# Designed miniproteins, single chains, continued (5): the designs that were tried, part 35

Each design is a single chain, and the fold is of that chain. pLDDT is the mean over its residues in the fold that is shown.

## One batch from the design tools (miniprotein)

Design m17200
Fold by ESMFold2-Fast:
Structure m17200 (fold): chain A 97 residues (1-97)
Amino acid sequence: MSELEKYYQELAREFSKVKLTPEQAEKLRQAQAEALELLSKGDEELLKKVEDLLKNLSPEEIVNGLKEALDSGDEEKLLEYSALIVYLQSKVVGLPL
């Protein structure tokens, strides 16, 4: 199992502990859809943000940051954390970006 697969499994475990309102869940879905579109188009700045987050933050810190972004309405941070989730899903489950 790769280090990236371990990171994704831990992220999924930490995320399972978080309760989102229906409104927050919808906002997260929209942010993930936007992140997928941008990454699929080769947005190098967003990809660099994802790589920086993976190097500097634990899965728990990512989930906490995502929850704080949803609670505060920080759309920029929500997009960055959503992009990390989409990136990991692509790399671990083998879906192309």
Scores: mean pLDDT 83

Design m17201
Fold by ESMFold2-Fast:
Structure m17201 (fold): chain A 84 residues (1-84)
Amino acid sequence: SLEEQIKALTERVIKKLKLSPEQQKELEEILSRQSFSSLEAFKGALAAFLHGRFGYSYREIGEALGISASTVRYWIRNLLHAVQ
């Protein structure tokens, strides 16, 4: 299910980026306030949050998500452009 995919990806990101307990709580709280139409929408939102709130680089996020840094950059820029 989408929920299982979101949980698995979140656990992977926590492990790969070595998020602190405080960062994990903040991430969980923010994700609980959002609804996602697809795994790709979730990945884009997660990437933007990791970069904007926690200061992770496009490279670090790309490694954690299993995608290229250029894809992370594209997602974040397009997500920010879509926000009013």
Scores: mean pLDDT 78

Design m17202
Fold by ESMFold2-Fast:
Structure m17202 (fold): chain A 86 residues (1-86)
Amino acid sequence: MEKQKKLVEELEKLIDEAIKETGESLEADILDGLFRIAVSVAKISKIELPIEVLEKGLKKAKEYLKQKDAVGVIEAALQAILEGLK
């Protein structure tokens, strides 16, 4: 539980930093919501989220976030979550 809590805190920090750099938007809210859902699913399923995979996915999603491409943000985030959950 403590290890999962630390991963959640690290992920939230990465998301907050991405939003801060790109500005607040609907696409940023979608990104945050998707990763929060992933964290909840992992907690219920007792799966440890690999921060490295999620960080790589967040970097791709951030590019779409700057372009205001909601579909790109969703696809990048979901791919990262799917790889993270295995």
Scores: mean pLDDT 68

Design m17203
Fold by ESMFold2-Fast:
Structure m17203 (fold): chain A 68 residues (1-68)
Amino acid sequence: SSAQRREDLKRYILGLFGGADEPLSAAEITEALREAGRPVSQATVSRLLRELEREGRVRRLPDGRYTA
C-alpha cells in the first residue's frame, strides 16, 4: 500500500542517519536515496522529514539539517 511504502521509506531514511557521522540535509538524503535505487523528489523527502520530526524520530537543527 502507499502508506506501507511511505513507512518503509521513512525507515530507510532513519537508517541513513544511523550510518552518518553528521546531520543530513533534505538534498543529501534525496541524493543518497537516488544512489540506493529509491529515487524520490526532494519535496517528498522534505515532507517525510517533517513527518518524522512530528513523530519525534528526527530533530531539525537551526541550520535546517536533521539528526536522529
Scores: mean pLDDT 86

Design m17204
Fold by ESMFold2-Fast:
Structure m17204 (fold): chain A 77 residues (1-77)
Amino acid sequence: SLRDEYLAAAQATEALIQGRAPVEEVLAALDRMADAYRAALRARMTARGLSDAEIARALAGLDKVTAEDKALLREML
Protein backbone atom coordinates (compact mmCIF):
# COMPACT_ATOMS: atom_id res chain seq x y z
CA SER A 1 0.00 0.00 0.00
CA LEU A 2 1.02 3.65 -0.32
CA ARG A 3 1.13 3.87 3.48
CA ASP A 4 3.52 0.89 3.64
CA GLU A 5 5.72 2.49 0.96
CA TYR A 6 5.84 5.73 2.97
CA LEU A 7 6.64 3.87 6.24
CA ALA A 8 9.42 1.89 4.52
CA ALA A 9 10.91 5.10 3.06
CA ALA A 10 10.70 6.84 6.46
CA GLN A 11 12.42 3.88 8.17
CA ALA A 12 15.19 3.85 5.52
CA THR A 13 15.74 7.61 5.98
CA GLU A 14 15.92 7.22 9.79
CA ALA A 15 18.46 4.36 9.42
CA LEU A 16 20.69 6.55 7.20
CA ILE A 17 20.57 9.40 9.75
CA GLN A 18 21.37 7.05 12.67
CA GLY A 19 24.19 5.46 10.63
CA ARG A 20 25.68 8.92 9.93
CA ALA A 21 25.44 8.46 6.16
CA PRO A 22 26.72 11.21 3.82
CA VAL A 23 24.37 14.22 3.67
CA GLU A 24 23.57 13.62 -0.03
CA GLU A 25 22.37 10.05 0.73
CA VAL A 26 20.17 11.39 3.56
CA LEU A 27 18.71 14.09 1.29
CA ALA A 28 18.05 11.55 -1.49
CA ALA A 29 16.24 9.31 1.04
CA LEU A 30 14.24 12.34 2.26
CA ASP A 31 13.19 13.01 -1.36
CA ARG A 32 11.99 9.39 -1.71
CA MET A 33 10.11 9.66 1.60
CA ALA A 34 8.50 12.97 0.48
CA ASP A 35 7.49 11.40 -2.87
CA ALA A 36 5.84 8.46 -1.07
CA TYR A 37 4.06 10.83 1.33
CA ARG A 38 2.79 13.00 -1.57
CA ALA A 39 1.43 9.88 -3.33
CA ALA A 40 -0.37 8.72 -0.16
CA LEU A 41 -1.73 12.23 0.57
CA ARG A 42 -2.96 12.68 -3.03
CA ALA A 43 -4.75 9.30 -2.88
CA ARG A 44 -6.43 10.23 0.43
CA MET A 45 -7.54 13.65 -0.83
CA THR A 46 -8.89 12.13 -4.06
CA ALA A 47 -10.80 9.48 -2.06
CA ARG A 48 -12.34 12.31 0.04
CA GLY A 49 -13.59 14.08 -3.10
CA LEU A 50 -11.34 17.14 -3.00
CA SER A 51 -11.07 19.14 -6.25
CA ASP A 52 -7.95 19.07 -8.43
CA ALA A 53 -7.35 22.72 -7.46
CA GLU A 54 -7.51 21.93 -3.71
CA ILE A 55 -5.19 18.93 -4.16
CA ALA A 56 -2.70 21.02 -6.20
CA ARG A 57 -2.72 23.76 -3.51
CA ALA A 58 -2.11 21.27 -0.68
CA LEU A 59 0.74 19.56 -2.58
CA ALA A 60 2.35 22.93 -3.40
CA GLY A 61 2.36 23.73 0.33
CA LEU A 62 3.96 20.35 1.07
CA ASP A 63 6.65 20.93 -1.60
CA LYS A 64 7.53 24.28 0.03
CA VAL A 65 7.84 22.66 3.49
CA THR A 66 9.98 19.84 2.03
CA ALA A 67 12.34 22.39 0.42
CA GLU A 68 12.62 24.27 3.76
CA ASP A 69 13.33 21.00 5.64
CA LYS A 70 16.06 20.06 3.13
CA ALA A 71 17.71 23.49 3.54
CA LEU A 72 17.65 23.09 7.34
CA LEU A 73 19.14 19.57 7.15
CA ARG A 74 22.00 20.80 4.94
CA GLU A 75 22.91 23.27 7.73
CA MET A 76 22.66 20.59 10.47
CA LEU A 77 24.50 17.72 8.74
Scores: mean pLDDT 80

Design m17205
Fold by ESMFold2-Fast:
Structure m17205 (fold): chain A 78 residues (1-78)
Amino acid sequence: NAEKLKNLSEVEKRVLAELLRAGRPLSAAELAEKLKVSRSTVSRALRNLESLGIVNRDRKTGTYSLNEENLNKIVKEV
């Protein structure tokens, strides 16, 4: 739902853009380093994006990836 993307914070949009650019799962620490923000700021953004179904967390690695099914739905609306 494109409407969910409009309601994202600046940090959440930057996290989403970095995950899209990387094309691979990233840890909160990698995102914090790449975005030059605190790990706590990234973790809050990732937690909100996960609650919206935009990203998935791998429990074994602690990394986050785009939900490709939801991303395909969003891209189809653009």
Scores: mean pLDDT 75

Design m17206
Fold by ESMFold2-Fast:
Structure m17206 (fold): chain A 79 residues (1-79)
Amino acid sequence: SANVAELEALAEEYAKLAAEAAKQGKPLTAAVAQQISQAARTLAQLAKQGKLAEPLTEEQVARFRQIAARALERAEAAD
């Protein structure tokens, strides 16, 4: 589904951000980006396996993206 593909893309995006932040010596940014990547990957896998109690909606994916972006901004400010 499009929503699963979007979550998988977000997982890859945040994994790359985590690796880059680690190389730049930004431990909080790297940790938060890695956590977001893992959360997106886990959610995508649960959706693919039909293990979600409710189906993924565009609104839920958009909300995840917004929360993730805010968390990363906060981590960057703290580094």
Scores: mean pLDDT 86

Design m17207
Fold by ESMFold2-Fast:
Structure m17207 (fold): chain A 88 residues (1-88)
Amino acid sequence: SAAEKEQEKIEVLEKAIEEVKAEHPDASVEELLELLYERLVKYYEEKGDLETAAEIHDLMAAYYEAHKKYEKAEEYREKAREIRESLE
């Protein structure tokens, strides 16, 4: 069900947050967010949930665009596009 999928995503997110904070205790909020997104993308790619992996790349692109880091935003958009093309 949708609720079960949401609960699993929340549990994965919470575990990733704990692991990233433990491994990088001196990192800034921006650095923690980047590391968290990288870990979540890897998790979902390894699990074969490529749709969720692409969505995470889109969120990273949106984050960097909001901070006027357009080259990084484009890099993450291209990653999302490559994943979605593999699903066609």
Scores: mean pLDDT 80

Design m17208
Fold by ESMFold2-Fast:
Structure m17208 (fold): chain A 97 residues (1-97)
Amino acid sequence: SMAEEVRRAAIRAIEDLGRTGAAALEQAGDTAGARLMLSAGRVAAELVAISDSAEQAKDAVEAMASVARQLGAQHPEVRETLEAAADAALAEVERAL
C-alpha cells in the first residue's frame, strides 16, 4: 500500500542520512555530533513507526534533515555533504508519495 511504501522509504532515508551524516561528522572530528545524528535517526524511525499518515512520516524525516543541516552549519568542510544527504532523504520520501 501507499502508506507502507512511504514508511519503507522514510526508514531507508533515515538510515542512509544517519550513516552518511555520522560518517561525515566523524571525518570532521565531531564524535558528539555523529552520535547526535544517530540518536536523531533512532527518534525519527520511532516516529515513522507510529505515524498514521504519509505526512507524519515525512515530518519525521524533515526533523532529522533539520538536525543534519544544523550540524553541517558548524562544519564548513562537510556542510555540503550533510545538506546533500538531507536533500536526498527528503527526495526519497517525496518520490514514494
Scores: mean pLDDT 87

Design m17209
Fold by ESMFold2-Fast:
Structure m17209 (fold): chain A 97 residues (1-97)
Amino acid sequence: MEEIKKRVKERLSKASLQDLKDALKILDTDGDGKLSFGEFEAAVRLLTGLSDEELPDEVMEELFKEADKDGDGYVSAREFGDLAGLSEEEKEELEKL
């Protein structure tokens, strides 16, 4: 489990700020700047290229809970940027979607 989480974070950190913006813009269907679990899962799989076999739902749920610091059941663009290892300035740019 921990090794898979590390692999996800490593792959997300390799994504460009533009790749992250594109994924969030496409998957945030409501335009509220927040990702539901389903939208978060789609974004992570899109950006990392990991399959269901490589990234099981149990690990995806743990990543979502880790990103959802407020526990409101949604991940903000800023929280997603934290998971991807972005700087404060880069997270602010994600919020400008």
Scores: mean pLDDT 76

Design m17210
Fold by ESMFold2-Fast:
Structure m17210 (fold): chain A 98 residues (1-98)
Amino acid sequence: SEEEKRRALLELSMQMGAIRLGLATKALMTGDERDKRLLDVVSETEARLQAAIAANDLAGAVQLVEDLLARVGEIDPEFAAKLRESLSPLLERLRALA
């Protein structure tokens, strides 16, 4: 249970890192203001997630991701939908373990 919680949080951290790197690459290549805003929002969320992970706070981690998806949805609804689809299995697992 406790080990499963830590592994789920680590998996979330890894997925968020991959998302941030993808957005950083895209923003660098496009110079698009929207891509830069998406990168900023994801980067802020990743930093806050590190604190939740250190605290083993699954409920806090889930809330941070839901807040991220809402903020991304205001900037790029299509990208928010894709992120939600990608992250949903992990979010469901985190909720079940909380």
Scores: mean pLDDT 87

Design m17211
Fold by ESMFold2-Fast:
Structure m17211 (fold): chain A 53 residues (1-53)
Amino acid sequence: SSLRQGAIDAFVQAVQEGADKNSVAKTIRRTLLERGVSKEEADEVIAEAESRL
């Protein structure tokens, strides 16, 4: 989905720009949960984004 892809791209870009990986992961998880994504799906999105680093 566009939301999932956007979250993955945002994570990868922020970490590549020198942001702290754990801080970015917390921010993205919070945003996904606020938009109705389940905790399990949010964790999967973060794991997918980390695999692309």
Scores: mean pLDDT 84

Design m17212
Fold by ESMFold2-Fast:
Structure m17212 (fold): chain A 97 residues (1-97)
Amino acid sequence: SMDLQRRRILIEASLGLLEMQLYEIEKQVQELQEKHPEFVSQVRSRLEEIRRKLEEARKLTNKPNPTQEDIDRAQRIVDESQKELKDMVAQIDALEQ
């Protein structure tokens, strides 16, 4: 349906923004490696998990005929990833001088 196609386009745009944010966080945590190596290791592990979930969401939206369930699942991944990345950025900022 046209509504599912519109939601798919919005999800794909959100996935692109999240991928850029993952790149920015990776760069930011590299600067903390010397002072907070265990924290950096934990953040990198979380980023890998988020990347895997974003790939799952992209596979769902890349289906020739994605179902409403596929789109709803991809949206949930986007929403959860946005919340987790916001939390990680706040934790990183709290450790920077």
Scores: mean pLDDT 88

Design m17213
Fold by ESMFold2-Fast:
Structure m17213 (fold): chain A 95 residues (1-95)
Amino acid sequence: DPEDVQDILDAISAVADETRELFRKAMEKLRNGEEEVIITLPPIVLRTEKQAQRVIDIIRHLAETLGIEILKITVEKLPDGRYVVQAELRIPRPK
C-alpha cells in the first residue's frame, strides 16, 4: 500500500536526525573504551497497528544486519488512536 509506505517513511524521517546523533555518540563511547552502549531510540509515531508492526520488523531486520541487540520494543496505543513504537538497543564493540 503506497500510502502506508509513505506514512512509515515520514515517521522514520521525523526521528532520523535524533537517531543518527544517538548512534554517533554511542560510536564515540565505544571508541573511548566502552565495551557496549545502551541507547533508547526516539519514539516513532504511526497511524495504524499495521504500520507499527512494519516499523518493528524494520528495526529487527536492521539490528540483526548490524549486530545490534534489541533489549526491548514497546508499542503503545495513544488515546487519539495513533501508535507509538519505542526501542531500546545494546550496541556491542565490534570484534
Scores: mean pLDDT 86

Design m17214
Fold by ESMFold2-Fast:
Structure m17214 (fold): chain A 76 residues (1-76)
Amino acid sequence: SPAERRAERARIVQESAREFLDQTPSSTSLGQQGQALKRFADRFAEWVREHPDASPEELREQARQIQREVLAELRA
């Protein structure tokens, strides 16, 4: 159902944000963590908007790709 798809999508978004924070180095300041999380969230939200019919698997894979890109930027 549409409600079930929305719930699964919301779960994936929350899971992906948690996974991103878990990958952030413990030495990273709260300010840097906040900025990096916002960058991840903004890019992922844009991708989701452009791909409204994306499957759960496609959402998770794209989240991981954006996580890798943002973490690389944070470590540079």
Scores: mean pLDDT 82

Design m17215
Fold by ESMFold2-Fast:
Structure m17215 (fold): chain A 114 residues (1-114)
Amino acid sequence: STPPLPVLLELARKILAKSTAPESQKQELLELLQRNLALLSELLKSLGLPSAPEDLKIFPLEVLFKKIEKLYGKEVAERFRDLLGDLAEAILSGDVEEAIRRAQELAALLEELL
C-alpha cells in the first residue's frame, strides 16, 4: 500500500539523513515533497475533503482516488495513483534522482487539477 504524502515526507527525511546523494538533491527532494503536500492540501480543500495536516496522515487514499475519478475522469485518477506509487517506491529505494522526477510530475499534475 502507498503511504500518505506526509508519511512519505517523514520517511524521505530519515532515508536522506543516511544517503550519500548530493546535499543539493536532498534539499530539492524535501522542498518538492513539501510543495506536493501543500498542493494536495489545497486540492482536498477544493474538493470538500479533510485537508488539515493531521487528517492527511489518516485520510484513505481510495476515497481521494474515487473523488478525482468522479470529477476529472478515470485516466487522471490512474495517473495520480501511479505517480504516488512510483514516488513512494523511489523514496523507499533511496533513488533520490528518480524521487525528484516523480515529485516534479506529481506537483505538475496537482497544479493541473487546481
Scores: mean pLDDT 82

Design m17216
Fold by ESMFold2-Fast:
Structure m17216 (fold): chain A 94 residues (1-94)
Amino acid sequence: ILEYLKEAKRHLELAREALRAGDVDAALEHLEEAYRYLMRALEEDPDNKYVQEALEAVQEALRTLREDPADRDRALELVEKALEYVEKAIEEAE
């Protein structure tokens, strides 16, 4: 689980930087990778509430950007929320 959480964190940080730079396509790519790693983390620990919350935030960020790429501020808030939950999950795993 820890390696999947670290990869999810890395991609969320890259998505955050892409959103700050206005690169929606790069943000979407990194959010999709973060989603993939969070799903694998959830498969190893299905009752982990922090992973569940992070996954929901990433799904909402993906939906937000796909429906309206101009909603970067909302997507940023969701990415920051997902990062906070991933950090909490990493702290529990370490």
Scores: mean pLDDT 86

Design m17217
Fold by ESMFold2-Fast:
Structure m17217 (fold): chain A 99 residues (1-99)
Amino acid sequence: SKKEERELVLRITAEALRLIGSIEQLALLHRRGAPQAQIDAAVADAIASLDRLADLRAQAAPDADMTALIDRILANLLAYAEEVLPADVVARLRAHIAA
């Protein structure tokens, strides 16, 4: 129980850090006027991170505290994305979560 909870928190933390890195990379590509193909690849990487967080949420589903933690992480990271990314890119990320 406690060991599994610690391992889950570490996996959630690692995936949140990967998503932050993807958002920062995407913001950098946007600021530099990178080719659309590079932006699309970075969006795909961010979507893959969102999918892994969704999988972790499903694994955590009986634990209300763990699901609430993942939901807070997602809300905070999407708010950060809204500050640093174009609205169309944020809309793509939000649409994936809603699907």
Scores: mean pLDDT 84

Design m17218
Fold by ESMFold2-Fast:
Structure m17218 (fold): chain A 83 residues (1-83)
Amino acid sequence: DAVFRRALEELSEEERKELERAVEEAVRNGEAPVPREELLKRAALLRRGNRLLREGGPLEELLEVARALGFSTEEQIRAALAS
């Protein structure tokens, strides 16, 4: 998906490697709640959302990330991205 690819492209090489390593460890330990590909997608989108929140990025981009994560209400979106 284009949104997921963009989220991955915005990560630094180090951030991407750390994210992929964390996902791999979760899958290996049987701690993954979803398949590896979905877990990586969710993790990358959450990282982008956190960056947008921290940097005060455009609300529309933040909402796009949250919709890609499956959140349908503005309240759910804000809660999830605020952690």
Scores: mean pLDDT 70

Design m17219
Fold by ESMFold2-Fast:
Structure m17219 (fold): chain A 95 residues (1-95)
Amino acid sequence: MDEEIAKKIKELQEKIDKGELTPEEVVRMLLQIEGYSDEEIEKVLKEIRELTKDPSNIDIQVLEALLIIAIVTGSPVENIKRIVDELLKLVEEKK
């Protein structure tokens, strides 16, 4: 339940603090925590990679940065989930 999700987010925070994860890896780990399949995760990450090649899509990179900031500052799980949902919605809208 939410306690297990919070624990996994804390482990993710520690890895980010060590500089071990890229923004793409942070998104991958969060989608895994949210219960997305490997196929769904790879599809989303591919779409993010293609969209971020265009400088007009800087808003995607801003949301990735906000997501990382939310994790490292210990934001509530609900806030982290909201940022993930906003990122996924933005990616879908730009298809």
Scores: mean pLDDT 79

Design m17220
Fold by ESMFold2-Fast:
Structure m17220 (fold): chain A 71 residues (1-71)
Amino acid sequence: SEAELILRIALHEASKLLGISEEELLAMSPEELLKKLTEALNARAEELGITPEEAERRAKNLVDTILKNRP
């Protein structure tokens, strides 16, 4: 399904950012996932060429995508 495909893409991106498995990501609370993704993107914001505001926006979008598209 479209939702499953979107979920898999978002999990893959989050996994790459955090260096942890997709299974570990699915076991996290929404609050923990948002915190870890925000911290990871902020830590790499300068290397990625993005602002802190863009890092927070991307973290929120990833969490929202995972939450909305899970079964």
Scores: mean pLDDT 81

Design m17221
Fold by ESMFold2-Fast:
Structure m17221 (fold): chain A 63 residues (1-63)
Amino acid sequence: GLQKAADIIIKELKKKKAPDSYIGSVEALAENNAKDQLKKMIEQFYKDGLLEKSTYEEAMKYI
């Protein structure tokens, strides 16, 4: 499942005090095995500056 990618992203979102809705969306997509939607969300978070490059690269290994 996509849970490991989600866990990596959620850890950084919590550090950056991102909205709980963002965390909930990542959790829901991983739980529902929504690979393409989770991948697009992670790419968007990286483009928006919410993820460090190292965190983005690590999470994408599990997509």
Scores: mean pLDDT 88

Design m17222
Fold by ESMFold2-Fast:
Structure m17222 (fold): chain A 59 residues (1-59)
Amino acid sequence: SMEEGLEAKEKAVAGAVKMAESGMPGEVAAQFARWEVEHAGQKEFAEEAEKEARKLIGA
């Protein structure tokens, strides 16, 4: 559902930001956000999660 997809995206993006802050390359952290959303069964939101993570991380 849209609500579940948005929640998965928000959690994945937050996780990616924390990974980047911990020293992970931003591009890899953003890819992880995409993967996490896909793995959560919310593939429709995966690309948005990656893009949002890239914007926040500066990747």
Scores: mean pLDDT 83

Design m17223
Fold by ESMFold2-Fast:
Structure m17223 (fold): chain A 100 residues (1-100)
Amino acid sequence: SREEEVLEKVEALAEAGDYAGITALLRELVERREDPRIVILAAAYAAEMAKVYAKIKEEGITDEEELKRLREEAREEARRIAEERFEEVTRELERYRAEL
């Protein structure tokens, strides 16, 4: 799916430590008028993957099953954060519209 394609691209860039590439990807998604849910999810996943790779480096994690679990946990957390962020953005837009 489009969501999976975007998340895989974020994952590859995060693993490479390419934060400029992540910023460029997010900018391109916005420019192409991608679904806002996908954009928010991609941003959340990038942040969570950065935490995962920091932990891997700090703790010296090399076990493939443990790495897979950490990445899966990051995906689930990113989905939770993206849902919350979408609701927050929607509420803020409604407040701004009410002030006009």
Scores: mean pLDDT 78

Design m17224
Fold by ESMFold2-Fast:
Structure m17224 (fold): chain A 75 residues (1-75)
Amino acid sequence: GLTREDVEKLLEEHPDWTPEQIIAKVLEMIGREDQLEAFLAIARSVLPDVDLSAPVREWSEAQRERLADLLSFGL
């Protein structure tokens, strides 16, 4: 999987992307594109207070940290 630093860098480089687009890119980078729908379901369960269709620039640092943790230690 990707490290937390790799995910945080992706969030910083793409502040206009939605979390769904970030998740899709992370899964592409690790060769798990077929798991996108399953991972989005997990993300909605773990991050119910966040709008996954809103640009990541609109998220708090704590919300971005939670997403980074999920993407570096998830599936």
Scores: mean pLDDT 76

Design m17225
Fold by ESMFold2-Fast:
Structure m17225 (fold): chain A 55 residues (1-55)
Amino acid sequence: DEKYDKIVSNLPIPASQREKYLEKLRSLKGDEEKIIDWLVNELKIPRSFAEKIVS
């Protein structure tokens, strides 16, 4: 999924974790708010940054 690949490419995570994060994003079934909340909680990134990369 192009949208999820773009999100993962913008995350401050090691390449070895990319597939794990892609699977998690797919499991959230395109629920943008849940994706934003999960990214903020897991990666401690600013909500504004998470919103920008998810949109």
Scores: mean pLDDT 77

Design m17226
Fold by ESMFold2-Fast:
Structure m17226 (fold): chain A 75 residues (1-75)
Amino acid sequence: MEVEVTYTFTDIKDVDKFLEDARKAVEEIGGEVLSAEKEGNTLTVTARVPISKAVELGKKLKEIAEKYGGKLTVS
């Protein structure tokens, strides 16, 4: 079973590198990035992911966001 999850990120310092790392994290768990939108310092990323991996992905994306000086809010 797969679910669509929307992740909101704020204050990311290097958006292009962040998105590259985030896409890799999603793909590594068997998911797919459906959209990524930037408005100012806010990034909204929607991904389709296996439901059993959704929590694991959220933790990875939080770590990647912190690496680039930003923060993650899920939903």
Scores: mean pLDDT 81

Design m17227
Fold by ESMFold2-Fast:
Parts: sequence; C-alpha cells; structure tokens
Structure m17227 (fold): chain A 75 residues (1-75)
Amino acid sequence: EEEERRERERRRRRELEAQVAQDVIDAYLRGPEEGRRQVQRARERGFDEALELGQRLAEQYLKAVEEKRRKEELE
C-alpha cells in the first residue's frame, strides 16, 4: 500500500510539474509580467523543480529568438 501510494503521488506530481512548467513557458511567451506572475503562483504552491524547469526552458526559448534576430541583423 505504501508503494502504491508513493507511485500515485509520483504520477500526480509529474503531471502537475509538467503542467506548471508549461504554464510558466506560455506565460513568458505572452510577456515578462505574465511570466513573473506564473512563477510566483507556482512558488506559492511549492513546485520549485517545475518552476526552475519552466524558467530555464522559457529563457532558452527567448535566447534562441534573440540569437535569430541578431543573426538576421548580421546576415
């Protein structure tokens, strides 16, 4: 029973973490203010790992967009 409960908790946690990470990414794509709000909300709920993952993915995406713009400017 303890193992079954732990498995259910891990599954639920992974699903919630994925949702939180996606919400953070989507919020940052809409704007930095929206991103900050989503980050604060996730932090209040204790999803620190999902928060860090979402922030890193959003930052990588924004960096890639900036690099593309810079390359277009330089040729």
Scores: mean pLDDT 69

Design m17228
Fold by ESMFold2-Fast:
Structure m17228 (fold): chain A 63 residues (1-63)
Amino acid sequence: GEAEEFAKLRAGIETIRSLLPTLDDEALATYLALLRKEIEAAPLSPEQRAELLAELDALEGTL
């Protein structure tokens, strides 16, 4: 369901966060771009999508 999809995508953001010490800039950019596309394509409410994109933008801002 939508809640499961939201949780899965949020787990994806946390996975990237955990891999930050091991990823080079090119690999990181690729992972972030792929996850952004998955969030945009996922069957989420507008509010859930905005929340995940905000979390992803915040993560990118820490780099």
Scores: mean pLDDT 81

Design m17229
Fold by ESMFold2-Fast:
Structure m17229 (fold): chain A 117 residues (1-117)
Amino acid sequence: MLSPEETQERVKELAEEIKKLIEDESLSEEEFKEKAIEIAERVVELAREAGFPEAHIARLEAQLEKIKAAKTRKEIAGAVAGLLSEVLALLRQQGWLTPELNEVLQDTIDLAIKKAE
């Protein structure tokens, strides 16, 4: 299993990748969706490697399925915000949510919500 510190660093890296993805207006809707799914799958795998309970992994998998079901860029962005909100809630529940991680995740969630409007 990954340490809390390794998990925190990898979550930060994934959140920063998602932020760059959301800000990249050059991507087609299809390319945006494909990259969002790839990053979301990496989030689910990270939760497994970190030893999160199966119930929490199932909650992340449900958010991944919403990204897969999304048809428009706005719907994809909204589903990504849902995934990140779940990650933030799980990290808080584990006591692994540092002030820096909370800021990075909240900034990325806020950006995703703005793009879903």
Scores: mean pLDDT 87

Design m17230
Fold by ESMFold2-Fast:
Structure m17230 (fold): chain A 98 residues (1-98)
Amino acid sequence: MSKEEIKKYFESLEKAAEEVIRLIEQGDYENALIKANALIISLAVGIKTAPEEYREELEKLLDLVTQASNAIEAGDAETALRYAREFLELAKKMKEKV
């Protein structure tokens, strides 16, 4: 994966996290869960294909979105928002490092 492809990937994760946050804030938990689960699938692929230097942070992003998804399923919007916002900040930070 090139630096441009990695940067574009983190930009896509940032946009997806912003969408999940908006859906939770709107009370659209069904669509928030669908988008969070799509992020889990994307990150599972990303971890396998990314250079080794990004794997630890991608695994951390996977944990954060998994925790957000679990909180949405439990009806805990406050916990879901905390994990989704932490995901967003980490994705932004990783984009800046590329």
Scores: mean pLDDT 86

Design m17231
Fold by ESMFold2-Fast:
Parts: structure tokens; sequence; C-alpha cells
Structure m17231 (fold): chain A 94 residues (1-94)
């Protein structure tokens, strides 16, 4: 049951990140910096687009993001970190 809820939460997080990426991907670095400055509670997707455009390694960002999601959901749902990582991998394969 907790695994089912965690899987749904992973799917929701990936959907939000994808929606934010699509919304912000065509903005300039300066426009992204302005959004972040004016809206400190902005979506993680805006921060990711900003970092990618600034020259961060996309694969390292993806790894960091997956590990951060796994740590947060491990605490939230009281599931082992390795189980949450497997759920993330299952969602990513879709």
Amino acid sequence: KKKEEAKKKVEEIFQRINDSYEKYKDLTLEELEKIIRENPFTDIGVELVYLIKKGADEEELKKWLKETIARNLSVEFDLPFEEVKKIIEEVEKK
C-alpha cells in the first residue's frame, strides 16, 4: 500500500517537473533568473531549466534529482531508500 502511494507521488513529481520544463525551456537565462528572484517558492522545474542552461551536466542533475526524490519520499512514506529508488526506476522506464 505505501509502495503504491509512493509510486503515485513519484509520477506526480515527474509530471510537475515535465510541465515546468515545457513552460520554461524557451526562456533566456536572464528571464529565468528574474522569475527565481521574484518568486522564491518557484517550481523545481524552473531551477532545473536554469541550471541546464547555465551549463550543468544534465545526467548529473538527473542523478541528483532522483536521489533527492528518493531521500524525501523514503522519509515521507517510511520506506527504505532502495525501495523508493526502484519505484523511481520503474516510473522512469515508462
Scores: mean pLDDT 76

Design m17232
Fold by ESMFold2-Fast:
Structure m17232 (fold): chain A 109 residues (1-109)
Amino acid sequence: MEKEKFKKELVIAGKEIKKIDETTPEEQINSAKVQVLGDHLSEPISKLEEEYLKKGVSEEEFFEKLLEKIEELIKEEPDEEDKENIQRVLETLKERRKEIEEKKRKALE
């Protein structure tokens, strides 16, 4: 199922983020995390975004729905290590959302 494939990509991305936090200099952590998200999640996120936009959900609402879906996957995950890895991805995406909203605010003001 596509849900299981997405969950596997979230776990892999979370494991890579953990390695970045443990081994990467602080000044490079944010860029390295963004690269991991792009490498593992850009395709599954783009497919989900296309589906939601076709249903009339805005881009802004889609990001909120994406975070909700990831939170549901965390609650459904019985493995504690996989749960922690998915949680790391969720936190990283929330940080990116704040940056995107700030950039959009500056473009409108």
Scores: mean pLDDT 76

Design m17233
Fold by ESMFold2-Fast:
Structure m17233 (fold): chain A 71 residues (1-71)
Amino acid sequence: SLRKQVIEQMEAYVEEYAKETGNEELLKRLEEIRKLSDEERMRRLIELTVEISFDRMKAAIDKIEAENKAK
């Protein structure tokens, strides 16, 4: 089913990011999400992917600013 495939892809994306960043809290959030209904899991995973996107943008900006301040 499309919903199942989308959920699995979003879970993989969140899990990869959590492992890359060593974010154990995000892994715990993912485990809690896995206990929800497919509809609720999808909504929560969309929220997490949005949060990750903003966090990644902020981290990139912060890194550039830190490099400029260290120069």
Scores: mean pLDDT 79

